# Ledger of designs, part 11: designed miniproteins, single chains

Each design is a single chain, and the fold is of that chain. pLDDT is the mean over its residues in the fold that is shown.

## One batch from the design tools (miniprotein)

Design m380
Fold by ESMFold2-Fast:
Structure m380 (fold): chain A 81 residues (1-81)
Amino acid sequence: AAARERLIRTLEQFLKEIELAVKNKDYKKIENIITALVGALYRAGLPEEAERFEKEMKEALKNKDYDKIIETVRRLLERLR
């Protein structure tokens, strides 16, 4: 479906942006990208996935575990492909 293809492209773009933000230690940008990703999951009709992702991301942000943030986005993208 076209909606799934659009979501995959959006996730690929956000993954690149998160990797760059982590490299540059731009923590505010990381938070903004995560918020945008949660919104994209809701718009794609995946509210349960969005809730789980938001919970995991809030925990990773609290722990400053940026490697886990990148890994979680990668695993989500792999599941949707």
Scores: mean pLDDT 83

Design m381
Fold by ESMFold2-Fast:
Structure m381 (fold): chain A 89 residues (1-89)
Amino acid sequence: SKDEARAAFEEGNRLFYLKKYDEAVEAYKKAIELNPEHLLAEAYSGLGDALFELKKYDEAVEAYKKALELKPDYAEARNNLAKALLAQG
């Protein structure tokens, strides 16, 4: 449901703030799986952030690309994609 997707996204944000990045990844993936139209780009961006902190740069790049496909003018995701690409190579 829309409420369940939002709860999963907010849980991802909370876990990220606590530096529980593996758990944040799982919460963001749950939010994405529930396919919330209005939060999907933000959920992919959060997933990318958590994967980046885990040094999973290839996966972070893919997550940020998905966020930018959904919101091409998403400046934060674009900047974080550039950082992930630099860290990857």
Scores: mean pLDDT 88

Design m382
Fold by ESMFold2-Fast:
Structure m382 (fold): chain A 60 residues (1-60)
Amino acid sequence: AATVTATFDQPTKLIAAALRLIGEFPDASITVKGDTVTVTVEDDPARLAQIKALLSEFSK
């Protein structure tokens, strides 16, 4: 398993990212604490890259 962590500057961006993750990666383990989202998935470089890109889109 691999983990991706991102911190968000706005609560609305965090919520949007979390909802999109749930929709696109329903089998991923998603943990939200404060302004930080942690996503755990199987070691698939393509999926990991997609999740990292999604988190980066909302985390600025």
Scores: mean pLDDT 78

Design m383
Fold by ESMFold2-Fast:
Structure m383 (fold): chain A 59 residues (1-59)
Amino acid sequence: GQLYRVVMPVPKTSEDELELRPGDIVEVLEEVDENHVLARNLATGEVGLVPKSALEPVA
């Protein structure tokens, strides 16, 4: 999938969400809606919802 860098802290506010820190790399698995993707944290292997606003494409 596409790789993205996390650019802001993402708190886990529900069980379906990923907790992420700036600098984490995620692989986008699918788009859920206009504002959210389903992604995997490459460091932890955890999968969950991530707001698109927290992500920057990796070159």
Scores: mean pLDDT 81

Design m384
Fold by ESMFold2-Fast:
Order: structure tokens, then sequence, then C-alpha cells
Structure m384 (fold): chain A 65 residues (1-65)
């Protein structure tokens, strides 16, 4: 399992917990996550949890849209 695959699985799991939709794109050491169907509060919390998961897996650059 690659670092990217592991991160994608964690992001999807987090999105399901929030009832949100996500699109995940990888570009080298960068991940771009587009969050849909979430309140601003939930999107902020989900975004922070995504950043923490990326940090744990050594993905250096996280872009939230």
Amino acid sequence: VTRQTALAIRIVGLALEYGAGVEVKFEGDKVTVTIHDASPEDAARLGEEIREEARELGVKEVVLE
C-alpha cells in the first residue's frame, strides 16, 4: 500500500463520518482535497483532521478547496 493510497483511505473514512463528499487528487508530495456537502464548521473540522492524517503519513503539502 502506497502512502497516497493510505491517505486516500483515511480521507474517505473521515468524510463518511461527517456525511461529506470529497474529491482527492495527488500531485507528487501534494494532495488536493475538495470538500462538498458539509457545513462550514464541519468542513473546517474535516480539513484539520485531513491535515493531521497527511502529517502522520509524511505528505507535506495539503490544499483544501
Scores: mean pLDDT 81

Design m385
Fold by ESMFold2-Fast:
Structure m385 (fold): chain A 82 residues (1-82)
Amino acid sequence: NKERRYLIEAARKLREAAKLIPEEAKQEVMKLIDKGLEAAGQGDTESARRYLEEALDIAEQYATSEEAKRLVEEARKLLEEA
């Protein structure tokens, strides 16, 4: 399933972005990524997308470095293709 592959790859990019944002936001982003990956693993791509979009929104607000912004943009594109 191509959709599931894109969702998993988006989650990986968001996890890398989470390492570059402040700890206060990092825990929320990581929790949403874990929920998204769990839903994707169960074939619930709709719930997976919602959790990962929520993680993306938080990560985007806290992404200040060019590297973090790039990872967020890569995750956004993967979610749009999924």
Scores: mean pLDDT 86

Design m386
Fold by ESMFold2-Fast:
Structure m386 (fold): chain A 45 residues (1-45)
Amino acid sequence: SKISEVEKKIREELEKNPSPEVGQKALDEFLKARKEAAKNNEFTK
């Protein structure tokens, strides 16, 4: 799923460069993916 893909990317970036900037960017991407998934009811039963 889209969330799964974003989660994998976040993990990769944090492992390579665990800096505040990388973490902030990863968090922003994760939140956007979650918001889109919520719109599509991906979290529904």
Scores: mean pLDDT 69

Design m387
Fold by ESMFold2-Fast:
Structure m387 (fold): chain A 96 residues (1-96)
Amino acid sequence: MISDEELDRAVAEIGLAVLISLARQGKLSPEVAEHFRRALDALAKGDYKTALEHVERAVELEPDNPLALQVGIIVARLAGDEEKAKEFEKRLNELK
């Protein structure tokens, strides 16, 4: 059985890979793409705090990206930052 942490990490890694792919297609800025790549590297190392810092910066640059917000919620929970997870969830709900 996969643990909740392993599942959340896998889902966040998939989401970041999709966002990086969108950037390669010219649909996101290179600066946003760089933050997603650094977040993915940090997640792979179990450095959830550094991953969250890079996702936050990417969301500041692309505030209306629902996939980035969904990844932000998962990464914030992995980092133990429930207040940041709630902030991203509120922003995501405001896009609906």
Scores: mean pLDDT 83

Design m388
Fold by ESMFold2-Fast:
Structure m388 (fold): chain A 98 residues (1-98)
Amino acid sequence: DVDRGVAMVSLSVLRLGLERAIRALREGDTERAAEILEDNAASLAAFGARYPDIPQIGAARAKVEEALRAVREGDTERAIALAQEARRLLEEGIRQLS
């Protein structure tokens, strides 16, 4: 059984976190962006285990982990693009639950 209400709220919070990470990257605050992306990846790992029937959670986690790697490599443009893809996947997950 998937708790749709809890899953929707959790994904919405993670989506807002990705918007904050994208803003931090655009402002050149790579340390803050990395912290937000690490927290987001950890939360997506926990939620992916709890909600295995929502494939967008696993897909978003993969994109967040790639974005974090891009931040660590100094590739800010790629990090922004990957974080935007992760945000889109979370929006799809929220729509699937509605």
Scores: mean pLDDT 85

Design m389
Fold by ESMFold2-Fast:
Structure m389 (fold): chain A 61 residues (1-61)
Amino acid sequence: SKNIPYPVAIEFKGAKLTEEQVQAIANGDFEKLKELGYKILVNGKESTEVKPGDIITLEKV
């Protein structure tokens, strides 16, 4: 799903987030985040599939 329907913890490593990046995170749009130069990890593994209790880590490439 493009939207994150469940509570998840989000961790960020990299430069300061822009307004556009914050909106993409809030909407769960992983395709948009990849376009903005982010690598998305779910529980430490690259993925776009999220479920309740997962930890999302964003790294700027």
Scores: mean pLDDT 70

Design m390
Fold by ESMFold2-Fast:
Structure m390 (fold): chain A 72 residues (1-72)
Amino acid sequence: SELEELVKRIGELLHKAEEAIKKGDIKTAEELLKEARRLIEQLSTLDPVIAAVARKELEELEKKLRELKEKM
């Protein structure tokens, strides 16, 4: 289903973004989080509850990325 495919893809993007942040790869992390945000917006039209959970994870990673950028 479209819902299952979106959830899986968002999870993969968020996981890769976390790995990029841990490695200090700011550019890759920004690109991955941008794509995840786009898919979460799409997911919110299908299931706003699942989208809210994914958005919380996205926002936590965006915060970590901002903290990393402030230290450089």
Scores: mean pLDDT 87

Design m391
Fold by ESMFold2-Fast:
Structure m391 (fold): chain A 76 residues (1-76)
Amino acid sequence: DEAVLEGGLAFAELVMEAVGLGDLAPEFAEAARRAAEGDEEALRRAEELAREVEAAAEARRAEVEAAVAAALAARA
């Protein structure tokens, strides 16, 4: 479901912005969409970017939690 993918990409962008990697969001979105279509190289690239973001998010977990909480509060 493309809506599930787009929701996941929006969440990934929020996390990337929270850890100072927001400039990677367009590249990650393109790679993730191509990977969903079966592009093996795009899948590898999305995995590389995901590992980088995961490492940054783990190091800055408090900032990620605060950004997620703020985004949820803004919608409520």
Scores: mean pLDDT 78

Design m392
Fold by ESMFold2-Fast:
Structure m392 (fold): chain A 58 residues (1-58)
Amino acid sequence: SLEEAQKEIEKLRNEYAKKAIKTYIDGILNNDLETAFKKIQEIAEEYRKKVEEILKKA
């Protein structure tokens, strides 16, 4: 259902947001924001694909 899909997406958003934040902090601590931004883009792409999969089943 759409309501179930929304809850699943919210849960994934929280997980991926934490992952992205941690990656950004690591980039600051290591003085390597270029690598951090590339990893964050990969994280965002993975999140998008999972959201699309959930919506296709809804």
Scores: mean pLDDT 86

Design m393
Fold by ESMFold2-Fast:
Formats: C-alpha cells, structure tokens, sequence
Structure m393 (fold): chain A 106 residues (1-106)
C-alpha cells in the first residue's frame, strides 16, 4: 500500500542518515536510492531522500552528480513548501546552500 511505501521510505532515510554519520557513504546511497523509489508519490519525502543522496555524493567527491541531486531536491522541495511548512522551507534552503557550495567547488 501507499502507507507501507511511505513508512518504509522514512525508515530507509533514517537508516541512511545513520550510515552517513558513520562515514559509510556508499551504503547510505543505496538506502537513499531505495527511499527515492518508494517515495515517488510523496514529493517532500522524495526531496529529503534526494537531498541526503546529494550530501553523500558530495562527501565522496562526486561534485557534479551531487549538484544534480541537490537541484532535483530544491525543485521538488520548492513545489512542497506551501504544505510542508517549516520543514519544507529548511529542506529548500539546505538544498540551495549545498548546491551553491558544489558550484563553487567545481
């Protein structure tokens, strides 16, 4: 069901963030990719997964790929900000800030 997909995507994002904080970027990326697939019907959750994927790629030095995911997250977060409230605005700002950092590093 859509509710099961939503809950599973949240769990994958949380597990991915834990792996990211442990420096296990490749393992975190796999979980974020699965979360993106499951969150297709949930734009805010998909944007959050895309943002975290971008962060992991940035840590691995994959700047051009990270920029693409930050841009996708920014566009999707922008579309959700009106109903996701402060969390949507924070995600949008974080994606924009990291996109600028990547562009400066290129």
Amino acid sequence: SMQQQYQKAIELIKKGIKLFNQGKYEEAIKLFEEAIRLAKAFPFLQAEALYNLGKALFKMGKYEEAARYFEESRRLAQSTVRYAGSLGRSLLQNAQDNLEKVKEAL
Scores: mean pLDDT 87

Design m394
Fold by ESMFold2-Fast:
Structure m394 (fold): chain A 57 residues (1-57)
Amino acid sequence: SLPALDLSDEVLSTVLELNRWDVDRALAFIERQNPSITPEQRAAARARLEALVARRA
């Protein structure tokens, strides 16, 4: 298994708040802070961000 990014839901929620709850903006922010991110880690992060946005709605 590829290692996941060590980001909690609380960290992801904070990133979403800073990026106006926009998944694409939040993901771009995560990518800038984690330049070694793999496509699989990026996809997992996107899915988690989308789930957090859906939970808020």
Scores: mean pLDDT 78

Design m395
Fold by ESMFold2-Fast:
Structure m395 (fold): chain A 70 residues (1-70)
Amino acid sequence: MAAGLAGDKSAVDALIAALSDPDPAVRRAAAIALGRIGDKRAIAPLEKALSDPDPEVAFVARAALDAIRR
């Protein structure tokens, strides 16, 4: 089982939740952090963020996806 990933999962879960924050600055920070962590669980939430009405959020979500898929 994925026991032992609690710290990574906790951070990823919090950042995925932050991608739904009403503040675009929070969503941008979450996308950047998810890209740095590289967890594949972030791929689908980041793909949704590519359609974000804030172009900066969409831009950092694309960069995060590129980082995760490297």
Scores: mean pLDDT 77

Design m396
Fold by ESMFold2-Fast:
Structure m396 (fold): chain A 75 residues (1-75)
Amino acid sequence: SEGEKVFEELKAELERIRAEYDSGRITPGEAVQRLVELLKKAEEYYKKGIITKEQFDELKSRINELLEEIARRDR
């Protein structure tokens, strides 16, 4: 229950970063910084046992996909 709420919050933040990047409200550099901070938060929640390994792996995968997309566009 608590872990599911935290997982949904982290997913919502990822979607916010994606939307702000896609709309041009933040720079590629700002998007990368926010994604790195989000990944660090997800790792901390996983280490505390609040989210599961499966939830962490899903977040990590999605964050890395967006980081790769930004790297491709910012060339």
Scores: mean pLDDT 87

Design m397
Fold by ESMFold2-Fast:
Structure m397 (fold): chain A 75 residues (1-75)
Amino acid sequence: MAEEAAERLLEAAATHGSEEAAEAVRENMEPVNPRVAELAAEAIRAALAGDLERARELARRAAEEAVRAAREEEA
């Protein structure tokens, strides 16, 4: 489920939160889906800044974009 994926991403950010972690997520996801990579990195940065509501919103959007991209591939 997209929400579950978003929650796992935020949990990882909370456990190992750092700017380096945000960059690593963006770089690892960029060759798969640049939009998802950008949103995931922004979610981690928002969590690091203490804006947990924004972090959850961005993580959810990243998960939704991943699902949308998978649907487009199957279309």
Scores: mean pLDDT 68

Design m398
Fold by ESMFold2-Fast:
Structure m398 (fold): chain A 66 residues (1-66)
Amino acid sequence: SEKVEKGGELALIAALLFGAEAKAKDPNAEVKVEKLSETVYKATAKIGDEVIEKTFDGLKILEELE
């Protein structure tokens, strides 16, 4: 499905952007991006003992852009 493909791409882009922003704010940030499904990605940023985790749902992102 084109909607699933677009959603997956948006979720991946959002997760990568989150990681890039974390590293831009703190160069020591350790970033991990994990695929949970075809349309859902999880990004984790670790800075020392602090862990920030965010899940990106590509179908929800697509709906918000409508």
Scores: mean pLDDT 83

Design m399
Fold by ESMFold2-Fast:
Structure m399 (fold): chain A 100 residues (1-100)
Amino acid sequence: SRKERLIKLAEELIAKGEELAKQGKYKEAGDLYDTAGQLYDQAGDYEKAAEAYIKAGENYEKAGDKTKAGYSYRKAGKMYEKIGDYEKAKEAYEKARKAL
């Protein structure tokens, strides 16, 4: 199905992003995590989408890209709201506010 293809691609991007982050390629890792978050969101896996967006934000912060970090954390907050995890949503929005 389309959902299965989206999830598989997202998982592959997460693995590549983790490898790039280990190499200190934080901007590239952040871009892959952000794309994985979008794919999980399209697949309806909001929990994994949120986790991917948090990792994107963390990697963008390490790369010095405060604007992309804030945007990624805000997307994570929206995903946590969709699953009713208001505590994690609040934490994500606080990370977004502090990144800017």
Scores: mean pLDDT 91

Design m400
Fold by ESMFold2-Fast:
Structure m400 (fold): chain A 94 residues (1-94)
Amino acid sequence: AAQVLLAEAASAEPITLEAGGSATVTFTLTAPRSAEGALVIVRAVDVETGEVVATATATVDLTAGVPTTVSFTLTNPRDETVTVDVSATVYADA
């Protein structure tokens, strides 16, 4: 089935990831319709280079108009500290 974008969220401030370190990021997602097993894709993007440093995915059940909190652990694979912008996009069947 075709996938549709249901929700987007971004971190309020850039997150600093130490070399080889991990951070937990939390998003509150509100969708206009209910969906079971909606796909959440999280991307951490280096603020200086625009390169994707880390990604995470999960599935979540969404209820229309109800905020749902999801958390992800992002790990910096680089040997240097990186500052990243983190965003989440949520997809479900059309």
Scores: mean pLDDT 82

Design m401
Fold by ESMFold2-Fast:
Structure m401 (fold): chain A 60 residues (1-60)
Amino acid sequence: SALAEELAARAERAGRAGDTAAASAIGKEVQRLLDEGRLSEEEAERIEGAGVRALALAGA
């Protein structure tokens, strides 16, 4: 979904910057959207994966 794509892009940006506060805020937003039924669990995993991969690349 467009929402999942936008959140994945935001998570990747936070990860590349090493911004753990932004990453935490995005994680809370994703959990809220899951609780509201606006995201699937697979979309949430993809968003988290994007942030984690970006952080790993920034730390290399």
Scores: mean pLDDT 81

Design m402
Fold by ESMFold2-Fast:
Structure m402 (fold): chain A 120 residues (1-120)
Amino acid sequence: AVTVTESGGGSVPEGGSLTLTAKVSGVDLAQSAVAWLQQKPGEPRQLVAAISSDGTNTYYAGSVYGRATISLDWANNTAYLHLSNLKKEDTATYYPAVSPGAGGGGNAAVYGEGTLVTVT
């Protein structure tokens, strides 16, 4: 089974930065696409960042463009989402999604439980 272990959330002052971590077991990240979805209370999950299995293609939503960096550490089978210059509107639960075999982030994706980020 694919398992995702998350860390790096918490409360950060406006203008601060943090790194969300998703450590993956049961699948090789070198053969998986990774995305992060943002969910605000009462809203659907929205894609904010994605990276291809080979790390050559990255995607960022306009809301985080220039303030987010998604990266892979395949040696430790871990994905990172670094968020900088945080705004109060970035307050949300962030869900990593891992798609084995570089499939789209749809029905094949395994989601983490979500990490809360609060900007104060």
Scores: mean pLDDT 84

Design m403
Fold by ESMFold2-Fast:
Structure m403 (fold): chain A 68 residues (1-68)
Amino acid sequence: MSLEEAIKELEKIVKELEKLPKSNALARAGVYEGRKAIELIKKGELSEEEAERTVKGLREALKLAKQE
């Protein structure tokens, strides 16, 4: 995926995680990591491959967080 597509997917995942209760530790961690990844992509410090892996990891985290 492109870096621009990765940013859009990460923003979407972060928004979904933010809807979950503040007591959900996995959701809180996911929001932090997602925002950090978006910032790193915008600074050119994250490769396209690393961005794609981060999106996949956060999609998995979102599924697990919703089960809490």
Scores: mean pLDDT 83

Design m404
Fold by ESMFold2-Fast:
Structure m404 (fold): chain A 61 residues (1-61)
Amino acid sequence: SLEELLAELRELAARERDPTMRALLEHEIGRIEELAKQDPERALEAARRVLEGARAYLAAQ
């Protein structure tokens, strides 16, 4: 589940045309990966939240 969410976030970051938004997504992915080493449950929640925000942003474009 977390691996699938991270893969989807990486795919969205790769398709992001705005370099600032891409950098922010990449930064959040890195934070989630670090968090997963200490608290995988919180990392899963963070990944869901970031993915929800990224999807909402893309839907508005």
Scores: mean pLDDT 80

Design m405
Fold by ESMFold2-Fast:
Structure m405 (fold): chain A 67 residues (1-67)
Amino acid sequence: MEEEVRGLRELMEELRRAIAAKADPRRLAVLVTAVSLRLVGLSLEDPEKAEELRPEVEELRREVEAQ
């Protein structure tokens, strides 16, 4: 569980850095997909932790969509 939370947070930070660097849309799409899949995985293992992180994941997803 702790490793799953850590992995998701690391991916979220990578996505955040990519957004800040204005990375190309393909890279942003790949990172958003990876983050979303990790959140789904976490929700099956620990729904409470997934709900804690969901708002930040949703915000990052909206940021990518808005460019």
Scores: mean pLDDT 81

Design m406
Fold by ESMFold2-Fast:
Structure m406 (fold): chain A 62 residues (1-62)
Amino acid sequence: GDREEALRLLERAKERLAAGEASPAASLVQDNLDRLRELIEEAERLIREGRYKEAVELLKTV
């Protein structure tokens, strides 16, 4: 369902953020990492509000 899809996409986005932050080139892509972090925070808020379809669509932009 939408809830399960949103949670899976959120976890993948968090893994991507962690991998990017661990990169020696993180400082060169800081704007991209900051944007990804903000997107993850917004998606988590949508999931907490039960707005799973909106969270899925937001996370698909990653």
Scores: mean pLDDT 80

Design m407
Fold by ESMFold2-Fast:
Structure m407 (fold): chain A 81 residues (1-81)
Amino acid sequence: KIEELEEKIKKDPNNADAYLELGKVYFEQGKYEEAIEAFVKAIKLDPNNAEAYKLLSEVYEKLGQTELARILKKEADEIEK
């Protein structure tokens, strides 16, 4: 739930997992722009979070940004090494 995740972020602005969960909720609702902002914030807080790159790639696939989605997927694969 978005309100619960926003409260977690308010209490700990460096909580990368809360931004990741927030992005997932927005993505499920079809709010792709908000999902991108949340996933980008998660990546900035934890650059080794391969899941955030994979989810951001899925959002860009939904938007038809195929090349950007491929770049993000490759970055996730590099992090998992």
Scores: mean pLDDT 83

Design m408
Fold by ESMFold2-Fast:
Structure m408 (fold): chain A 69 residues (1-69)
Amino acid sequence: GRAEELIERAFELLEEAEKEKDPEERIRLAQEALRLAMEALREAETLEEILRAIGAALRAIGLIFEASL
């Protein structure tokens, strides 16, 4: 469903962010992943989708903080 598509896109952006060497671009990718994860959480219909969306959001937040150091 919609939540699954958003979760998959969020994790794809997180993988791109982890490979990115430019801190500004890394933050941009992680922020977009966070946005998609939050949309997925709103669209989530199952506990699995909720947990995966939360996982993506937390990983995105972690990458933003790491890139800010």
Scores: mean pLDDT 87

Design m409
Fold by ESMFold2-Fast:
Structure m409 (fold): chain A 68 residues (1-68)
Amino acid sequence: SAAELKARVDELAARAREAIAAGDEATYRALMEELSRVYQEALERKDWEVVRHALEVAAELQELRDAA
């Protein structure tokens, strides 16, 4: 469901923020790959709210990583 995909995005984001804070680039990369898979699933389902949410979260995570 859309709610399950959004919850998965939020779970991945929380773990990615921890990886960024720890300087764990390998874990960050793996989590961003998983986020990309959720994004692709949302695109296939045409769930535009999840697509938008995943894009916004990905941008925030990349900005946070670049500032670290």
Scores: mean pLDDT 86

Design m410
Fold by ESMFold2-Fast:
Structure m410 (fold): chain A 79 residues (1-79)
Amino acid sequence: MDEKEFEAEVLLALGLIYIGIANIDEKQGRKDSAIEAYEKAIELFTQARKLAKEAGYSDLATEAENLIKDAQERLEKLK
């Protein structure tokens, strides 16, 4: 595993943690906190996608893109 691949995977993992936080906040009716957590997840997934593309890891880049789209859809439903 090269540095960019590892960094991209770490960013994806951190983004997924924020998705978990957002899901909990959403269930608790903490709308503003859920929005903030989804926005942070999107930022992290976007960085991961960029690193994966630069390193040539197309599958990892596609995974990041799908996670961005899912998080964006959930964020729009909250706004």
Scores: mean pLDDT 86

Design m411
Fold by ESMFold2-Fast:
Structure m411 (fold): chain A 63 residues (1-63)
Amino acid sequence: RLNQVQALLDQADRYLAASDGLLDVARDRLKRGDILGARGALESAEEYRKKADELLEQARKLE
């Protein structure tokens, strides 16, 4: 059970890292005036954050 929880937490961390990278892309696009590109990056970041939240909820139920 503990090993299963750790695996889920590690996967959630990877999705959060991907979300952070997309937030950096969104900030860069905003500084360049690419509003549509920034919105797309924000939507993708939100999708990865939701995946991380799902994994954290699974880990919580295993504890």
Scores: mean pLDDT 84

Design m412
Fold by ESMFold2-Fast:
Structure m412 (fold): chain A 100 residues (1-100)
Amino acid sequence: KLKEIQANKNPSKEEIELLSEEALLTMEIYIARRLAEEHGELEEAAELLRKAAERAEELGLYDVAAEAYRELAKILEKLGKLEEAEEARRRAEELEEKAR
């Protein structure tokens, strides 16, 4: 989608707004990963990923939502929340299918 906007000389306002949201959500997922991996802030990372996943899903950004749920599942597993981790992993797989 970022590649698509670069090729499109006349993007709509909706397209620009969606791409801006996509970029922001992708950065939030990256920040959450670093909080978990480098700082051990698992609960904070999980909350960021949950919010990013929900927002991405609302916007129809199923690939971004799937990535957020996949990362959330890893954090939930580290927290010992195995049932929630499996649910997040399953949702990520379903959203990846929708993105195709």
Scores: mean pLDDT 80

Design m413
Fold by ESMFold2-Fast:
Structure m413 (fold): chain A 55 residues (1-55)
Amino acid sequence: ATGAEAAARFAAGDLGGAAALLAELVKQHGSTGASQEARAAGGDGGRQAAQMAGL
């Protein structure tokens, strides 16, 4: 999710905000491993499933 937000900020021309979000993503990935990034991507599907299956 953070990576997608960073990309959106880049598109909006907010280079500082994009860089800060990417730095947080790298920190999480480097410290906690790929599991945090995978969970963030998986959580995207989880939220979508919750919206569809429940309120």
Scores: mean pLDDT 60

Design m414
Fold by ESMFold2-Fast:
Structure m414 (fold): chain A 76 residues (1-76)
Amino acid sequence: SDEVRELLKKAAEHIEKGDLEGARETLLEAARLYKEQGDNKGAAFFLFQAARLAEELGDHERAEELRKEALKLLEE
């Protein structure tokens, strides 16, 4: 959808600026939209990307939580 496309563009812009926190928030919003559309694989992809950024921010606990959520979506 156009909304997901705009969120992906916004996430890329945050990364280019070094705003990893803003990029993570934008990727989590994309995951939410994919989940609402029933695209669990798409949602899981964005959760894994957000987890990677959480690791880079030093938030290892949040990264692990996001990975577990993504894996659970793939079990459906």
Scores: mean pLDDT 82

Design m415
Fold by ESMFold2-Fast:
Structure m415 (fold): chain A 58 residues (1-58)
Amino acid sequence: SDETLEKLKEFFLAVYSDETDLSRVPAMVRQVARAAGVELSEEEFERLIELVTEELKK
C-alpha cells in the first residue's frame, strides 16, 4: 500500500538520509523492510527504491 511505502521511506530517510552511494539503496531498502517485518512484492520494492532515491537526490 502507498501508506506502508511512505512510512518505510520515512524510516529509511530518518536512518540513512546522508547516504550518497545510490547503488547501495536497493540492498538497504530490502534490509529495512526485512528488519521492520514487512512483506513487499518485487513491484513494491521497486516503487520504494524509486521513492527513496528521489528523496536522497534532493
Scores: mean pLDDT 77

Design m416
Fold by ESMFold2-Fast:
Structure m416 (fold): chain A 77 residues (1-77)
Amino acid sequence: NLDKALELVGKGHGYYLSALDYYAQGNLDKAIEYLEKAIEYYREAAKLAESVDPQMAKDLEEIAKELEERLKKLKEQ
C-alpha cells in the first residue's frame, strides 16, 4: 500500500531529524535510539512499497543501509 509506505517514510524522516538534533546536543544515546527507529520505518516502508513501486522500495532500502552505516559510527564513539 503506497499511502501507508509514504506515511512510514514521513515517520522515518521525523525520527532521522530528531536523531540529528540529539547528536548536535551531544546526546548520543538518544541519537542512536532515534536513528534505529528511523531505519525501522524506512525498512517497513520499503516492504510495503515493493509490490507497487519497486524503485521506491529499492531507494528506501539504500537509505536504510546508509543510516545503518551512520549508526555503526555513532556506536563507535
Scores: mean pLDDT 86

Design m417
Fold by ESMFold2-Fast:
Structure m417 (fold): chain A 82 residues (1-82)
Amino acid sequence: SLEKEALEWAEETLKRIEESKKKYGYLTEEEENLKKIAELLKEAAKKGEEYVEKLLKLIAEAKEKDLSPKEIVEKLEKFFKE
């Protein structure tokens, strides 16, 4: 399912980021924002497929507009609050 695929991607992404932090002792700003995106996608997966579809559409639109990871996080956080 879309929720399962989103959850698996988010968990894999978070694991890779944790490994990076363990190896280098820090996260880059890009990695910190990617971690937030993965955590938000994991929360969307818990809410259901329609929520995941909406979130993925927002991410795709943000990429189309060449938004930074920070701007993507801000857009997604706003979506979760509204």
Scores: mean pLDDT 79

